# Designed miniproteins, single chains, continued (2): the designs that were tried, part 7

Each design is a single chain, and the fold is of that chain. pLDDT is the mean over its residues in the fold that is shown.

## One batch from the design tools (miniprotein)

Design m4212
Fold by ESMFold2-Fast:
Structure m4212 (fold): chain A 100 residues (1-100)
Amino acid sequence: SEEEREQRFIEYVKKVFEEAKKELGLDNELTIDQLVELARKYEERGEGVKADILTYLASLARKHGLDKITIEQLIELVKEELKDPANRRRFDLLLEAYEA
């Protein structure tokens, strides 16, 4: 169902965010600059899907005037974006690439 795909995408986003925090030794939040720098490192390592997710999250945070983002804020912003059919289609594609 759409709700199941939404939940799987949210869990994927959470996993990527938690992995990013772990890589930087952080326990609560990431700055936009840290998200962008990690996206660049993931691209260099051939982890393009993770890089795309982090780049998207950085863009989303900037759109909402945030310089730092917690996982709780992130989940709420992603849920709002999923209300747009165009965004939902893009998220389905990202989830498919991750699960491949």
Scores: mean pLDDT 79

Design m4213
Fold by ESMFold2-Fast:
Structure m4213 (fold): chain A 60 residues (1-60)
Amino acid sequence: AEVEVLTADVVEALRLRGFSLNPDDQQYIRQVVESFLANGGTESQLPALIEQIEQKLLEQ
């Protein structure tokens, strides 16, 4: 529930930034979000998380 909601928010933010996300990209985002929440990540840290994911997607 929490992981799925945050994953959807991150995917939407990336789409608004012009990213076209395939299922593999969405799976990667879900894994990163799951790890982020497991490590006590908060909503205020989401912009930094999104930037991290953008950099990783551009390196692939």
Scores: mean pLDDT 80

Design m4214
Fold by ESMFold2-Fast:
Structure m4214 (fold): chain A 81 residues (1-81)
Amino acid sequence: MPSLDEISTRALALAIAVQELGSPEERAAAMARLAEIHRAVRAYEATGDEAAYQRAVELTDELEAWFRRRFPDLRLRFQPA
């Protein structure tokens, strides 16, 4: 299972990539999603609630799936070639 640091790093890397490549609306949406992921991570750290951990994973996976669909020819540093 990914660590909280891995989830946060992956989410941040995706948000940064969207900041460089996306429209203003896409950049705003990515930053809002990053904030939601960080809220879920903090909730898990504060409570140990596995639902909060699962939400952080799900939100990060949704952001990554959207990014791959929007930029299908790009490879992220943590993705297989």
Scores: mean pLDDT 78

Design m4215
Fold by ESMFold2-Fast:
Structure m4215 (fold): chain A 70 residues (1-70)
Amino acid sequence: DISDKISEILSSKYNLDEINELLAELVEKIENAPSIEEQLEIVRETLKKLGLPEEIQEYVLKELRERLES
């Protein structure tokens, strides 16, 4: 399960306060983004900051794009 893998990676590198701070920043940036393209760019930068493997980053962005374009 990709969600379990993401959780494991985040828990190994960050504590709950750090994760909550990153999520709050992400939500604020997305709420201020006027387009789907800008929202996807914000998510991509957040995934890079979290140090997730590139294959996981691409998977998350693909799933998110399909959901936002529906």
Scores: mean pLDDT 74

Design m4216
Fold by ESMFold2-Fast:
Structure m4216 (fold): chain A 78 residues (1-78)
Amino acid sequence: SLEELRERAREAVELAERDLEEAVRLGLLSEEEAEPVREAIRRAREVLADPAATAEQLEAALQAVLEAIAELQKKLEA
């Protein structure tokens, strides 16, 4: 359901932000490295704040956050 998707999306975004900010605080990530993920999280929060947001928009926002995290991980492994 859309409501279940919204709750899962909210939880996923909150976890991603917490983990990202912890890594930055611990000096494991620079501000520059964190920026693309922060931007994806910001956009996802905008979608979550919109009561008219569709399931497609919520899924796209989550996908963007996951892709930003995956790109960051690839750069850290290189």
Scores: mean pLDDT 84

Design m4217
Fold by ESMFold2-Fast:
Structure m4217 (fold): chain A 87 residues (1-87)
Amino acid sequence: SKLEKAIEYLNKAIEALEKGDTESARKYGKEAVKLLRESGKVSEEKIREIEGALEMAVASVEAGDEELKDLYIKVLKKIREELEKLL
């Protein structure tokens, strides 16, 4: 399903963030958000929250803020758990 693919891309974005690969994180994050919208199973408000968390995680990596990076990666992992419950 599109939701399953969205979760796969979100996982790839999280892995990229953990490795400091902001280019891959942006690419995978955009695809995840696109697939979430196309799935019709997640509200636009929730999708905007996910998009914001991805942007903050990328910004934290680019700023070299390890504590803020770890915080937003934790937020994204929690979001992933919530999305998996919709499968």
Scores: mean pLDDT 89

Design m4218
Fold by ESMFold2-Fast:
Structure m4218 (fold): chain A 60 residues (1-60)
Amino acid sequence: MLSEEEKRELVDRMAEALRARDYLGLTKIVNELQKKYPDLTDDEVSRLVQEAVARVEAER
């Protein structure tokens, strides 16, 4: 299970990739996450991506 600190760091990385429109970088982050934490569901990964998107949208 991801710690709150690990989740925040991942959301920060995903948000940075989204701000840069680096979708290849975002895909790589998601793939690395799923390989490191194979018990993570697609829904959990999707929620982290949605949090990153919400953060970027809030910065506008």
Scores: mean pLDDT 79

Design m4219
Fold by ESMFold2-Fast:
Structure m4219 (fold): chain A 64 residues (1-64)
Amino acid sequence: MEFEKILEKGKKELEEAIKNNASDVELNEIIQKAIDELRKKGFSDKEIVELRNELIKHMQELMS
């Protein structure tokens, strides 16, 4: 459940940033914040990679 909360928060932050014409740097910072939160909560490298890939996919779908 904590994983899903961090993922959904990251997706919402990416959606808002894209609506406001955020730079690639700002978008990458949002992704990095989500990754750092997962690390802080003790998630595995595999789970961190999964979250990163989901956020990148969501970002690409929003920018298409």
Scores: mean pLDDT 84

Design m4220
Fold by ESMFold2-Fast:
Structure m4220 (fold): chain A 82 residues (1-82)
Amino acid sequence: MEEAKKAIEEGEKKAEEIREAGKKAGLHPHFIESAALRAKADGLREAMELLGEYSKELEEELNKLRELSVEHDRKYLEENRG
């Protein structure tokens, strides 16, 4: 779990940096959220791989992040299309 925690923490820090930098720069909200959630998902994915076993809690969090990121991508694309 030690390396898994490290991966999660790094993903979370990266997401926080993306959100802060994007908000500061005035980037599109959906774009910022999509990127931040993707960073968190990547961190969780690495943690699961390091564990060699998929805990229900981590699997659930990963799925939530994935779906939220996809949802924000869809909204961003829909707004650009319209």
Scores: mean pLDDT 77

Design m4221
Fold by ESMFold2-Fast:
Structure m4221 (fold): chain A 77 residues (1-77)
Amino acid sequence: GAAEGARRALEAARAGDLEAAARALQEAEAAAETLGLQAGAGVGLLAIGVGRAVGDEEFAARMAARAAEAVLAGESA
């Protein structure tokens, strides 16, 4: 489900595993979209890409974590 995917993304982002975080955010986004929810995961995926491009892994990880939290909050509403 979207919550499980988002939690997994949050854990991966906190561990600095941007590939796992991106994968989990994509899974959370797909699950959220099937429920008609607005996916905060998309913004997080963009932020990961930008962070990697400029070499700011900490920024990328923080934005991935925030995106995961936003998806969790959206599902809980």
Scores: mean pLDDT 69

Design m4222
Fold by ESMFold2-Fast:
Order: structure tokens, then sequence, then C-alpha cells
Structure m4222 (fold): chain A 74 residues (1-74)
């Protein structure tokens, strides 16, 4: 996979992550505990895929961002 292809896939993963996290936060049917659980699951999925692409720093950033959002919900 080329460096350009890696960047394109990472951009897609980050946009999808942001969209799905926003949907979780904006869902009035979810409890705070359910929102936290879903955000953790989404972060785990995206982190694993970014690490598979060889982007451990971006993966760490996504984990940190998810942790910040979770702290705001708590």
Amino acid sequence: MSAAEVRERADELLREFARRVREVIEDPSLSKEEQIARIRELADEVVARLEALGLPRTAAFVRALADHVIREIE
C-alpha cells in the first residue's frame, strides 16, 4: 500500500469515527453508560485499524480523543 493510500484510508477512518461518535452523543435513547460503552467500542475498532495501517501515533491520538469525550459525558 502506498503512503497516499494509507493517508486516504486513515482520513476515511477518522471521518467515520467522528460521524459515529456524534451520532452516539446526539442519540436521546442512549443512557450515559451506553454512550460511553459505544464510544469505547468505536475507538477500539478505529485504533486497531489505524495500527494495522502502521499509524500508531494517530491511533494513540484517537484513543486520547475518545477518553476526553468520555470524561465530558461522565
Scores: mean pLDDT 86

Design m4223
Fold by ESMFold2-Fast:
Structure m4223 (fold): chain A 78 residues (1-78)
Amino acid sequence: MKEELIERVRKAAEELKEVVEESDLPEELKEGIIKAIEGAVELTEELIRSSSEEEAREAAERFIREAEEATEYIKKLS
């Protein structure tokens, strides 16, 4: 179900944005990262809506994986 995939993508992005906000990173870098996350969410949601159910699932899983990796990366930068 595409709606469920979009919810999972949004949740992963929200968790990542929260980690970025709470980090000790410079303000300008935080702003850039959050903007990039929001752009990636928009593109991923469009891809999910326009793709087959199988492709939509792959896109969602890829986004979630990348968001998890980014969360680990941000934690290392503190």
Scores: mean pLDDT 82

Design m4224
Fold by ESMFold2-Fast:
Structure m4224 (fold): chain A 86 residues (1-86)
Amino acid sequence: SAEMDALVAEALANTRVVATAESTRLAQALVEAGEMSEEEAEAFKAAAVEQAVAHVEARLAAARAAGDLDAIRLLKEQLAAGAAAL
């Protein structure tokens, strides 16, 4: 449905926002600590975002297969709250 597709798109967009902010903060801390180069930090951030997106996509696909719109809405709301708290 159009509603389900919109909820999925919003959840994934918010996942990218949250994962980018979290991985950037962690990567910056690791670079500052001398544990990671700036090049390694960029690779780490990219990998962390892709992993977070894949994880959320799997959860959304499971909810969608079950026809569980409430699960999709709850996940979208949690991710939106995370993005708003940045």
Scores: mean pLDDT 85

Design m4225
Fold by ESMFold2-Fast:
Structure m4225 (fold): chain A 60 residues (1-60)
Amino acid sequence: VSKEEVKKIAVELGLDEETAERLAEILHQMKSTSLFAVLLAARALGVSNEKAYEIAKKLL
């Protein structure tokens, strides 16, 4: 999964462009798109668990 795909999915689910970019960067550094990784990154960025879950679901 590319950083651009993560950003696109996050924006489609209601995250702003800057937050989506930061989420994609964290996940790329972690080399993981698991539910745990997405929830951890989202929590660090102040993103809700509900949106994080939907993003992870799209990346599975």
Scores: mean pLDDT 79

Design m4226
Fold by ESMFold2-Fast:
Structure m4226 (fold): chain A 74 residues (1-74)
Amino acid sequence: MLSKEELEKVAKGFVELLRLLFPDEPELVEQAEKILREGVEKDDPEGAFERLIELFKDNSAARALVEWLRREFE
């Protein structure tokens, strides 16, 4: 399992990837960053992933990236 610090670094990388994939949707990226930061602060990565899956429910590519990220932590 990743440490809290490692989880924060991976979350930052994921947010940067989202910015590259959705450069014209800064609000979507900001929401994802907030969810990930809250998950790190609460030490609740599982809750953060569930919220991200809900955020990206209508975007199959972004949802697949969240599922990939979740597998790295489990």
Scores: mean pLDDT 75

Design m4227
Fold by ESMFold2-Fast:
Structure m4227 (fold): chain A 65 residues (1-65)
Amino acid sequence: MKKITVLVSEKDEERKKLTEEIKQEAKYLEEDFGVEVTIKEADLSKEELENQLNGLRFLKKQLEK
């Protein structure tokens, strides 16, 4: 079983939106691919959250093949 940890932040509306997108991608990985995802609150910038989201999307694309 693949295990990953993802960091999120909800300090403003823009980061909340990115956090929701991260949570949706994490749920998809858990439900469709059996990935164990741990979500933790951290003080992340918008750019750092976008990097987390891109990483999850990249992983999803790799697992779909």
Scores: mean pLDDT 80

Design m4228
Fold by ESMFold2-Fast:
Structure m4228 (fold): chain A 80 residues (1-80)
Amino acid sequence: MEETIEKIDKETVEFGKKIYKELLEAGASPEYAKAKALAEASRYAARQLKEAGVASDDELAALEEQARRNEGLAKELEAE
């Protein structure tokens, strides 16, 4: 279980970095790229942790809320 959490954390960080790099290469602002990458990474983590059965409902809800907040920020930055 501990090894599974560590693996998910590593894969989540790598996924977020990939999205951030792709958005920067596409000409997005660093602020937008960061917000979008954090939203996508939080959703990725929530799905992986739920599938592995290692997170509580409260922890999953917190990740979903973090994803929604960062997606909202990305939308505000995109509208500017």
Scores: mean pLDDT 81

Design m4229
Fold by ESMFold2-Fast:
Structure m4229 (fold): chain A 62 residues (1-62)
Amino acid sequence: GLSNLPTTVEQAKYVLEHSENPDLKAAAQALIDALSKPAEEAGADILKAYFEFKLAVQKEEA
């Protein structure tokens, strides 16, 4: 399951490969995309994507 993966990036990759939930997949992709940006441009985008991904995971696992 998602909670068994040690990093949020690994959870996001798992979601993209195995989840059927389009909202959760979109949040996972947004997090990976945010992490690929330069640090000076990515700070707010990473925080937003991280929280949206965590919220989507909580909704899926609830």
Scores: mean pLDDT 73

Design m4230
Fold by ESMFold2-Fast:
Structure m4230 (fold): chain A 68 residues (1-68)
Amino acid sequence: GEMEEIQELLDKLHELIQELINLGATDEAKELANKALELLEKVISGKATVEDAKKLLKEGEEILDKVK
């Protein structure tokens, strides 16, 4: 279902944050983690969409690409 897809995207986002930490990109990791927390609050309130999660994951991938 949609909630399962959002959870999978959040798991991928968590992996990206860990990769940023491992690369020493601590400021970028903190920024992405704060945005992930905001998305999680929307998930808990039932307001999050798959599109919200996909947009944040794409932003995280673009940050990782620039740091890598």
Scores: mean pLDDT 84

Design m4231
Fold by ESMFold2-Fast:
Structure m4231 (fold): chain A 84 residues (1-84)
Amino acid sequence: SKEIEEKVKAAEEDLKKEAEKLVETVDSVEQNILFSKRLAELNKEIQEIGRKAGDEKLAQEKMTEMNRDIQKYIVELEEKKKLG
């Protein structure tokens, strides 16, 4: 479904920006909570779109990939920060 793919791409871009803020504020408990809350909200929205589109499996698979990619992106940002 184009709707699921478009939502996931938009969510990933949103989460990348939030991840950049998270890394910039490093070890901020409040920023970690805000990031986790936003991630949970976007995951719920993707699941809802998947249900409405009748393709819950695709939504779950894309959501899992997005979560994995965002975790990798955070690690990459942390490593780049160490390098200057």
Scores: mean pLDDT 82

Design m4232
Fold by ESMFold2-Fast:
Structure m4232 (fold): chain A 91 residues (1-91)
Amino acid sequence: SKEAIDALEGLIGLLEHILKYVTDEQRKPILENLIETLRELVEESTDPETQAALRRAIEAVEKALKEYKDGKEALEAIIAALRALVEELRA
């Protein structure tokens, strides 16, 4: 779905921008805010594939929040997971 891919690519672009400036202290509030925003986007979406993609994005953020204390490593892990998801959706 173009809508799912566009949503994920937009998120990747935003996260790549944040990656340049993020500190370890900002990691938790940034990722918690991202989870909340993604949950709202799931509720607003009417496309099942976009909802599924956003739920998988939430899982990637929650996993990174738990596993990484370094802000850059957490964001890099999320970006890698989202890029893999985009490639899966294009196949």
Scores: mean pLDDT 84

Design m4233
Fold by ESMFold2-Fast:
Structure m4233 (fold): chain A 58 residues (1-58)
Amino acid sequence: MELEVTLEVEAPVEEAAYKAFEAGAAKIKELEDQGFTVTDVRVRREGGRVTVTITARS
């Protein structure tokens, strides 16, 4: 089974990437704890808005 999860983070431009990384890392850990293997992580940035897309499979 394949799962795709999208996270959206809004922060000041100087912190947006860092906060997105923190949120992404937490979600990856949650998926791992559920028995999934993370296969891809994509990050898209638009100023202070960062979208993280995580692909995982079991």
Scores: mean pLDDT 82

Design m4234
Fold by ESMFold2-Fast:
Structure m4234 (fold): chain A 59 residues (1-59)
Amino acid sequence: MSIEEIMRKKAEELGARLLFSMDESVPGKYDVGLLFLPDGSVKVLTVDPETGEVTISDV
């Protein structure tokens, strides 16, 4: 499953709006997304491209 698909699926599970952030200048950097939750909170979504592990943290 692609990183984008993993992030999109997680955002859908949370009912959140997803904004992608990708650093094209740093090879091998993990993709990062911002989740705008319905309760007004914002969280950071990080995916390991090798394992597909998802981490969600507060901004």
Scores: mean pLDDT 69

Design m4235
Fold by ESMFold2-Fast:
Structure m4235 (fold): chain A 64 residues (1-64)
Amino acid sequence: DDDRLEERAKKIIEEAEKSSLEDLKRLRGTVLLARAVANYTGDKRAAEIYDKIIEYIDELIEKL
């Protein structure tokens, strides 16, 4: 459900904001895998949400 996906996305973003560079890179890898699975299964909404998270993690990494 979209609501649960968005809640999970929020949790990932909150964790990313508290994470070290090493943890951010690990989270990015996990989200990339989740996006790949969403694309493979045709879940476009999940893929879009994970894509947004990846962009945000990349922004956080650049800021560090």
Scores: mean pLDDT 82

Design m4236
Fold by ESMFold2-Fast:
Order: C-alpha cells, then sequence, then structure tokens
Structure m4236 (fold): chain A 81 residues (1-81)
C-alpha cells in the first residue's frame, strides 16, 4: 500500500534522526515490501542510505536533500498508485 509505504518512510527517517539504526533497517525492509515497483523501491532505499550517511557525518545540507528526495519519490508513487 502506498499509504503504508509513506508511513514506513517517515518511521525510517525518524529512526535515522534518532540514531535507532536497527529500527530504521526494519522500517526500510518493510518499505521495500510495500513498494511493488522494484525501480521505485531501489531508489528510495538508495536515498535513505545516503540520508543516513549525511546524518552520521553531520552534513545538514546533504541530509535535507536526500530526505526531500526520498519524500518526493514516495509522494509521487503514492499519487500514481
Amino acid sequence: SAERAAKLLEEAIRAIEEGRYEEAERAIEELKKEIEDPKVAERVVELLEKYREAVEKGDELEAEIYRGLALLVVGVYKVSS
């Protein structure tokens, strides 16, 4: 479900922000199952991995870019589903 994918994306983002990486990995795995389009799933996972790297480095600009892109991709998927 696109609605569940959006909720799982928000859970993954929050978990990454809070350093709860085990919870983030769980949310990402569930998110992959909710996105039936493999191309969309792959891009969202890549963006969340880059978001995590940016957060770990303290790069606020890169973090906001990747967070925004992940939200945009799932948002477009939700509207298109």
Scores: mean pLDDT 84

Design m4237
Fold by ESMFold2-Fast:
Structure m4237 (fold): chain A 107 residues (1-107)
Amino acid sequence: SAMERALELLRELLAALGVELEDDEVVRVLVVYTAVVRAKRENPSISPEELSDLGERLLALSLEEQRALLEANAEEALEIMETLLELHRLSQTDPEKGRELLEELLK
């Protein structure tokens, strides 16, 4: 499923960064990150305070509610994770191209 693939890609990225998280924490990280990226894409002028409030609301949800939200947005979460991993790989091999791709994502 798209959700399981997105979770595996996040685990791959975390492992590359030397970060170890429990399975439930990986779900929590992915649901918050996906929502923050979506909010930024929909409103580039959104404040850090509004993003923080969004994150706090999502973290207050039960794990079951977090999983349901992630499943509902699984294709977007997968696209975000594939792009983030490509950015990470490019930062190691071609920093200039990685910078261009990051600028494109922030539009």
Scores: mean pLDDT 81

Design m4238
Fold by ESMFold2-Fast:
Structure m4238 (fold): chain A 75 residues (1-75)
Amino acid sequence: MKLTKDSSKLELLNAVGEGLHLATDEKDVEKAVELYRQVGEALDRPDLGEEAEKLVRQGKAEEAASLLGGAILAQ
């Protein structure tokens, strides 16, 4: 999935769900990190993407999803 600043809230939330699936069910941490970073960039909040990457690499993919999901809903 390719995310941009023009992506809808639903598209961003779907990307967060896909990243969670990649990190937890597929165990593909690098793809999950890339997707969460793209969500942060699409939100113009690269700091959130960096924190989400850190959380995923610590095995806290659910916390990363909550962080990004909360930011998406707040905009």
Scores: mean pLDDT 80

Design m4239
Fold by ESMFold2-Fast:
Structure m4239 (fold): chain A 67 residues (1-67)
Amino acid sequence: DLAEELKRIAAELGIPLTDEQARGLATAIESGALDNETAAAVAGRGLGLAPEDARRIFRAYVERHGP
């Protein structure tokens, strides 16, 4: 479950992430909307997440899964 994985990543980074924010980010990743950290920051802002926190979560996710 990608949303649960994003919640684990956020917890490891010390970033508070709600279930709604995790599902929103997971949906954006699965739809191909998040291809870089800037897109992640924009999506995060729409979910009430600080842009830098969204970038850090996305960066950690990409590091684990790579292109």
Scores: mean pLDDT 79

Design m4240
Fold by ESMFold2-Fast:
Structure m4240 (fold): chain A 90 residues (1-90)
Amino acid sequence: MAVLSVKAVFESEEKAKKAAEELREVAEKYEAEELDIEIRVDSLGEATLTINAVFESEEKAREAAKELREIAEEYEAKELDISIDEVNEI
């Protein structure tokens, strides 16, 4: 399994919410087993979107990450950090 972690900063809560809706659809498309989406708005009005998703394979996580990057860019994310961690066998 692989854990996909995404952190994106948007200029507004509105953009972050729209991005979050599309990102949820991408996670579902690639069959995320777990999905956690959080939006935090700072005192300057900028919204930080944090997504954690678990996929059965690193390949699915990488494909999802590509689409998530494109969506974040479409909504003009000021900062975007994407990491994929492979969960070692127990």
Scores: mean pLDDT 81

Design m4241
Fold by ESMFold2-Fast:
Structure m4241 (fold): chain A 72 residues (1-72)
Amino acid sequence: MRTYSAQEVAAALREAGLVPTDRLAVGMPFPEELRAGGADELAAAIDRDGDGVLDEAELAYLLAMANGGPLY
């Protein structure tokens, strides 16, 4: 178990072809864009619960990145 860093998430998005992450702004179809670029892998990498469900903190983190928020 562990929290994935912004760099690790950004690397996963980069591998999926969704770079730069600042392009994932509010208004984009996040499920389609992330899925097309490896949303399944990204979700699996962040799913600490192993229940196939992202917790609130991980969802907020992903949403912040998708909305062009800071990667910190």
Scores: mean pLDDT 46

Design m4242
Fold by ESMFold2-Fast:
Structure m4242 (fold): chain A 99 residues (1-99)
Amino acid sequence: MEVKERIRRLLEELGASEKARATADALIEKGNETLLRLTLWYLELKKLATVEGKSEEELKELLRERIAELLGVDPESLSDEEVLEILERLIEEAREALK
């Protein structure tokens, strides 16, 4: 419930298209908690980049913290390469779920 509300709020704040909002609603209806969490993280990072002007280095550090939280590990235990590999996998899973 909370994750679904946050996704809708972020899409509104980012000025997302009607098609993007409809796609998010379809994802919400599927009820896959992992994909919902990943969608939320992507939108939060996009907001930080586009609205708050965060640097690539700051976004990378925030992404590391979010992935570490999902995996239940220390952020410092994740290398930059591991963070990128995990992110790529999560983006691919989200893309497939939105077909």
Scores: mean pLDDT 65

Design m4243
Fold by ESMFold2-Fast:
Structure m4243 (fold): chain A 84 residues (1-84)
Amino acid sequence: DPKLKEKLKELKKELDELLKIYEETGSIPEEKFLELLQKLDELYEEIKDKLTDEQKQEFLKAASIRDKYEFLKAVKEILDKILS
């Protein structure tokens, strides 16, 4: 699905940008974080039936992370695996 792969790449790019902002400034812009969360939730509903059980468990584990930076890092690793 070319459209789904493009959405995954766009989400990963936005996520990489937020991680870079954190590494350079020590903070994550709340507005951009909330926008990313909404996009991630919408994308997860589109891809969930195509995910392995292991990938679903990785997303569930990431969802339990309270720290924004650690959450974004965990999601990035999952997206990298899906796009590989």
Scores: mean pLDDT 82

Design m4244
Fold by ESMFold2-Fast:
Structure m4244 (fold): chain A 74 residues (1-74)
Amino acid sequence: MSEELIERALRALREYRELVAKDPNSPENLRAAEPALEELARILKELADDPEALRRLAEEGRRLNAEFAAEMKA
């Protein structure tokens, strides 16, 4: 079960979203987001042999993005 990897990927995605939300066109914010994107890429590579975990990560990531949109509207 790849639950720990999925949780780690979602945490990295959340960190990326928080940095981009501050100023998506800031080179400094984009640079600060690089470690989170690298962590996501590494986890996706590790999950390459587990298509069910990749599907679940995609679903959870979509849900996380929806939560960010809802919080910004509240």
Scores: mean pLDDT 73

Design m4245
Fold by ESMFold2-Fast:
Structure m4245 (fold): chain A 85 residues (1-85)
Amino acid sequence: SEEEKRRQESRDRIIEDLRNLAENGIPSSLTEEEYEEMVFAFISHLKSLKTPKEEMLEILDELLSADVSEEFKERLEKEKEEILS
């Protein structure tokens, strides 16, 4: 359907934004806390779009491979656990 197509386009855009955040790391204009909240806001938006489990796990694994703090990784692992449950 056209609605599902629009939904997929929205998911693809958010996933691309998350990949860019993972690749570039924490910008000098943001605190680690602000960056973390931004990442989790995007994850929440993907959940609201009913993003397939496979796509959610793929982006979470990409975020986990980034050079981020152990605390941030622990929070990402928690999100992955919730999706797998």
Scores: mean pLDDT 81

Design m4246
Fold by ESMFold2-Fast:
Structure m4246 (fold): chain A 68 residues (1-68)
Amino acid sequence: APSPEELLDQFVATALEIQRVYDQLSPEGQAQVEAELAGVERLMQAGASLEQVLAALNKVLARAKELL
């Protein structure tokens, strides 16, 4: 299993990639990504594990890339 430090590094890298893709999207695409990220924030507030949050962020990133 990845270490907590490896998971945190992956979290940061994934968040930065989402930001880069987001900056290239239309306003409609940005609104969709914002709605998906609000879902991730709710998971974090509910006490989801770093692995669960990272998995959710990777799904947001994949969806954001489809909107390019």
Scores: mean pLDDT 85

Design m4247
Fold by ESMFold2-Fast:
Parts: sequence; C-alpha cells; structure tokens
Structure m4247 (fold): chain A 93 residues (1-93)
Amino acid sequence: MTKKKLEEAFKMVDKMVDNGLLTESTGEQIKRAIKDIVETGKTSDDLPVADGYVQLAEYLLTKSGLLPKAGPLAQSAWRVLQLHAKEHNRELP
C-alpha cells in the first residue's frame, strides 16, 4: 500500500529528528523531497541539481519499499549519514 510506505518513510525522518541526528528544518526538507519524488517519479539521477535532501529522500523511499533501488548518490549520502550517526551514538531507522 503506497500510503503506508510513504508514512513509513516520514516516520524514519521523524525518528532521526527526535534523536537529534537531523534538525527539524532538515527533516522537513527531506519530507518535502520525499513528496516530490512520489508525485513526480524523479530521483537524484533525473534532476539537474540533486541536493542532499533529495538523495536522502530517495534512500528512505528505498528502505520503505516505494523505490526498488537507490542510485549511487543516494547510497553515498546515506553512508555519510551512517558515519555521522555512529560518531554521535545515534540510531538510524
């Protein structure tokens, strides 16, 4: 169910904001990017300028099962976030 998987992606963002891994502002930008990807079908590979919010949104949509795979830029952005989470003893969703 697309709506349930979208809600799962938003919950992953909320968890990272709640534990201090992301700021509230960053979380809202990622949620906006999630909505834009779902509405347009365009990922980081389709955009002339793909910021870190789009890259993280793409990876979270892959984890929720709305996207079949994440592109290399999305995977790299998630790896950077994993290292940051490990250094600050924060949990990822």
Scores: mean pLDDT 77

Design m4248
Fold by ESMFold2-Fast:
Structure m4248 (fold): chain A 79 residues (1-79)
Amino acid sequence: VPDLEHAQQLILDALDEGDYDFAASLATAVARELERQGGSPEAVENFRKAAEYARNGDAETAKEYAQKGMEIAKQWLEA
């Protein structure tokens, strides 16, 4: 959870700075890590969507997907 929260903050910071390639790379890395851990497939999909929208320069939509992915991943780990 702390590592996931830190990664989420880095994604949001990169999007705020306009570093969309870095934000997309981080979101992709988070999706892969969640998949390796057997996390929620829905959370994985949301982080993959965050990466897609970040690459397209849509920071607001990318933030929305990253936040949804985080919320789902956190709920899954607490279940």
Scores: mean pLDDT 81

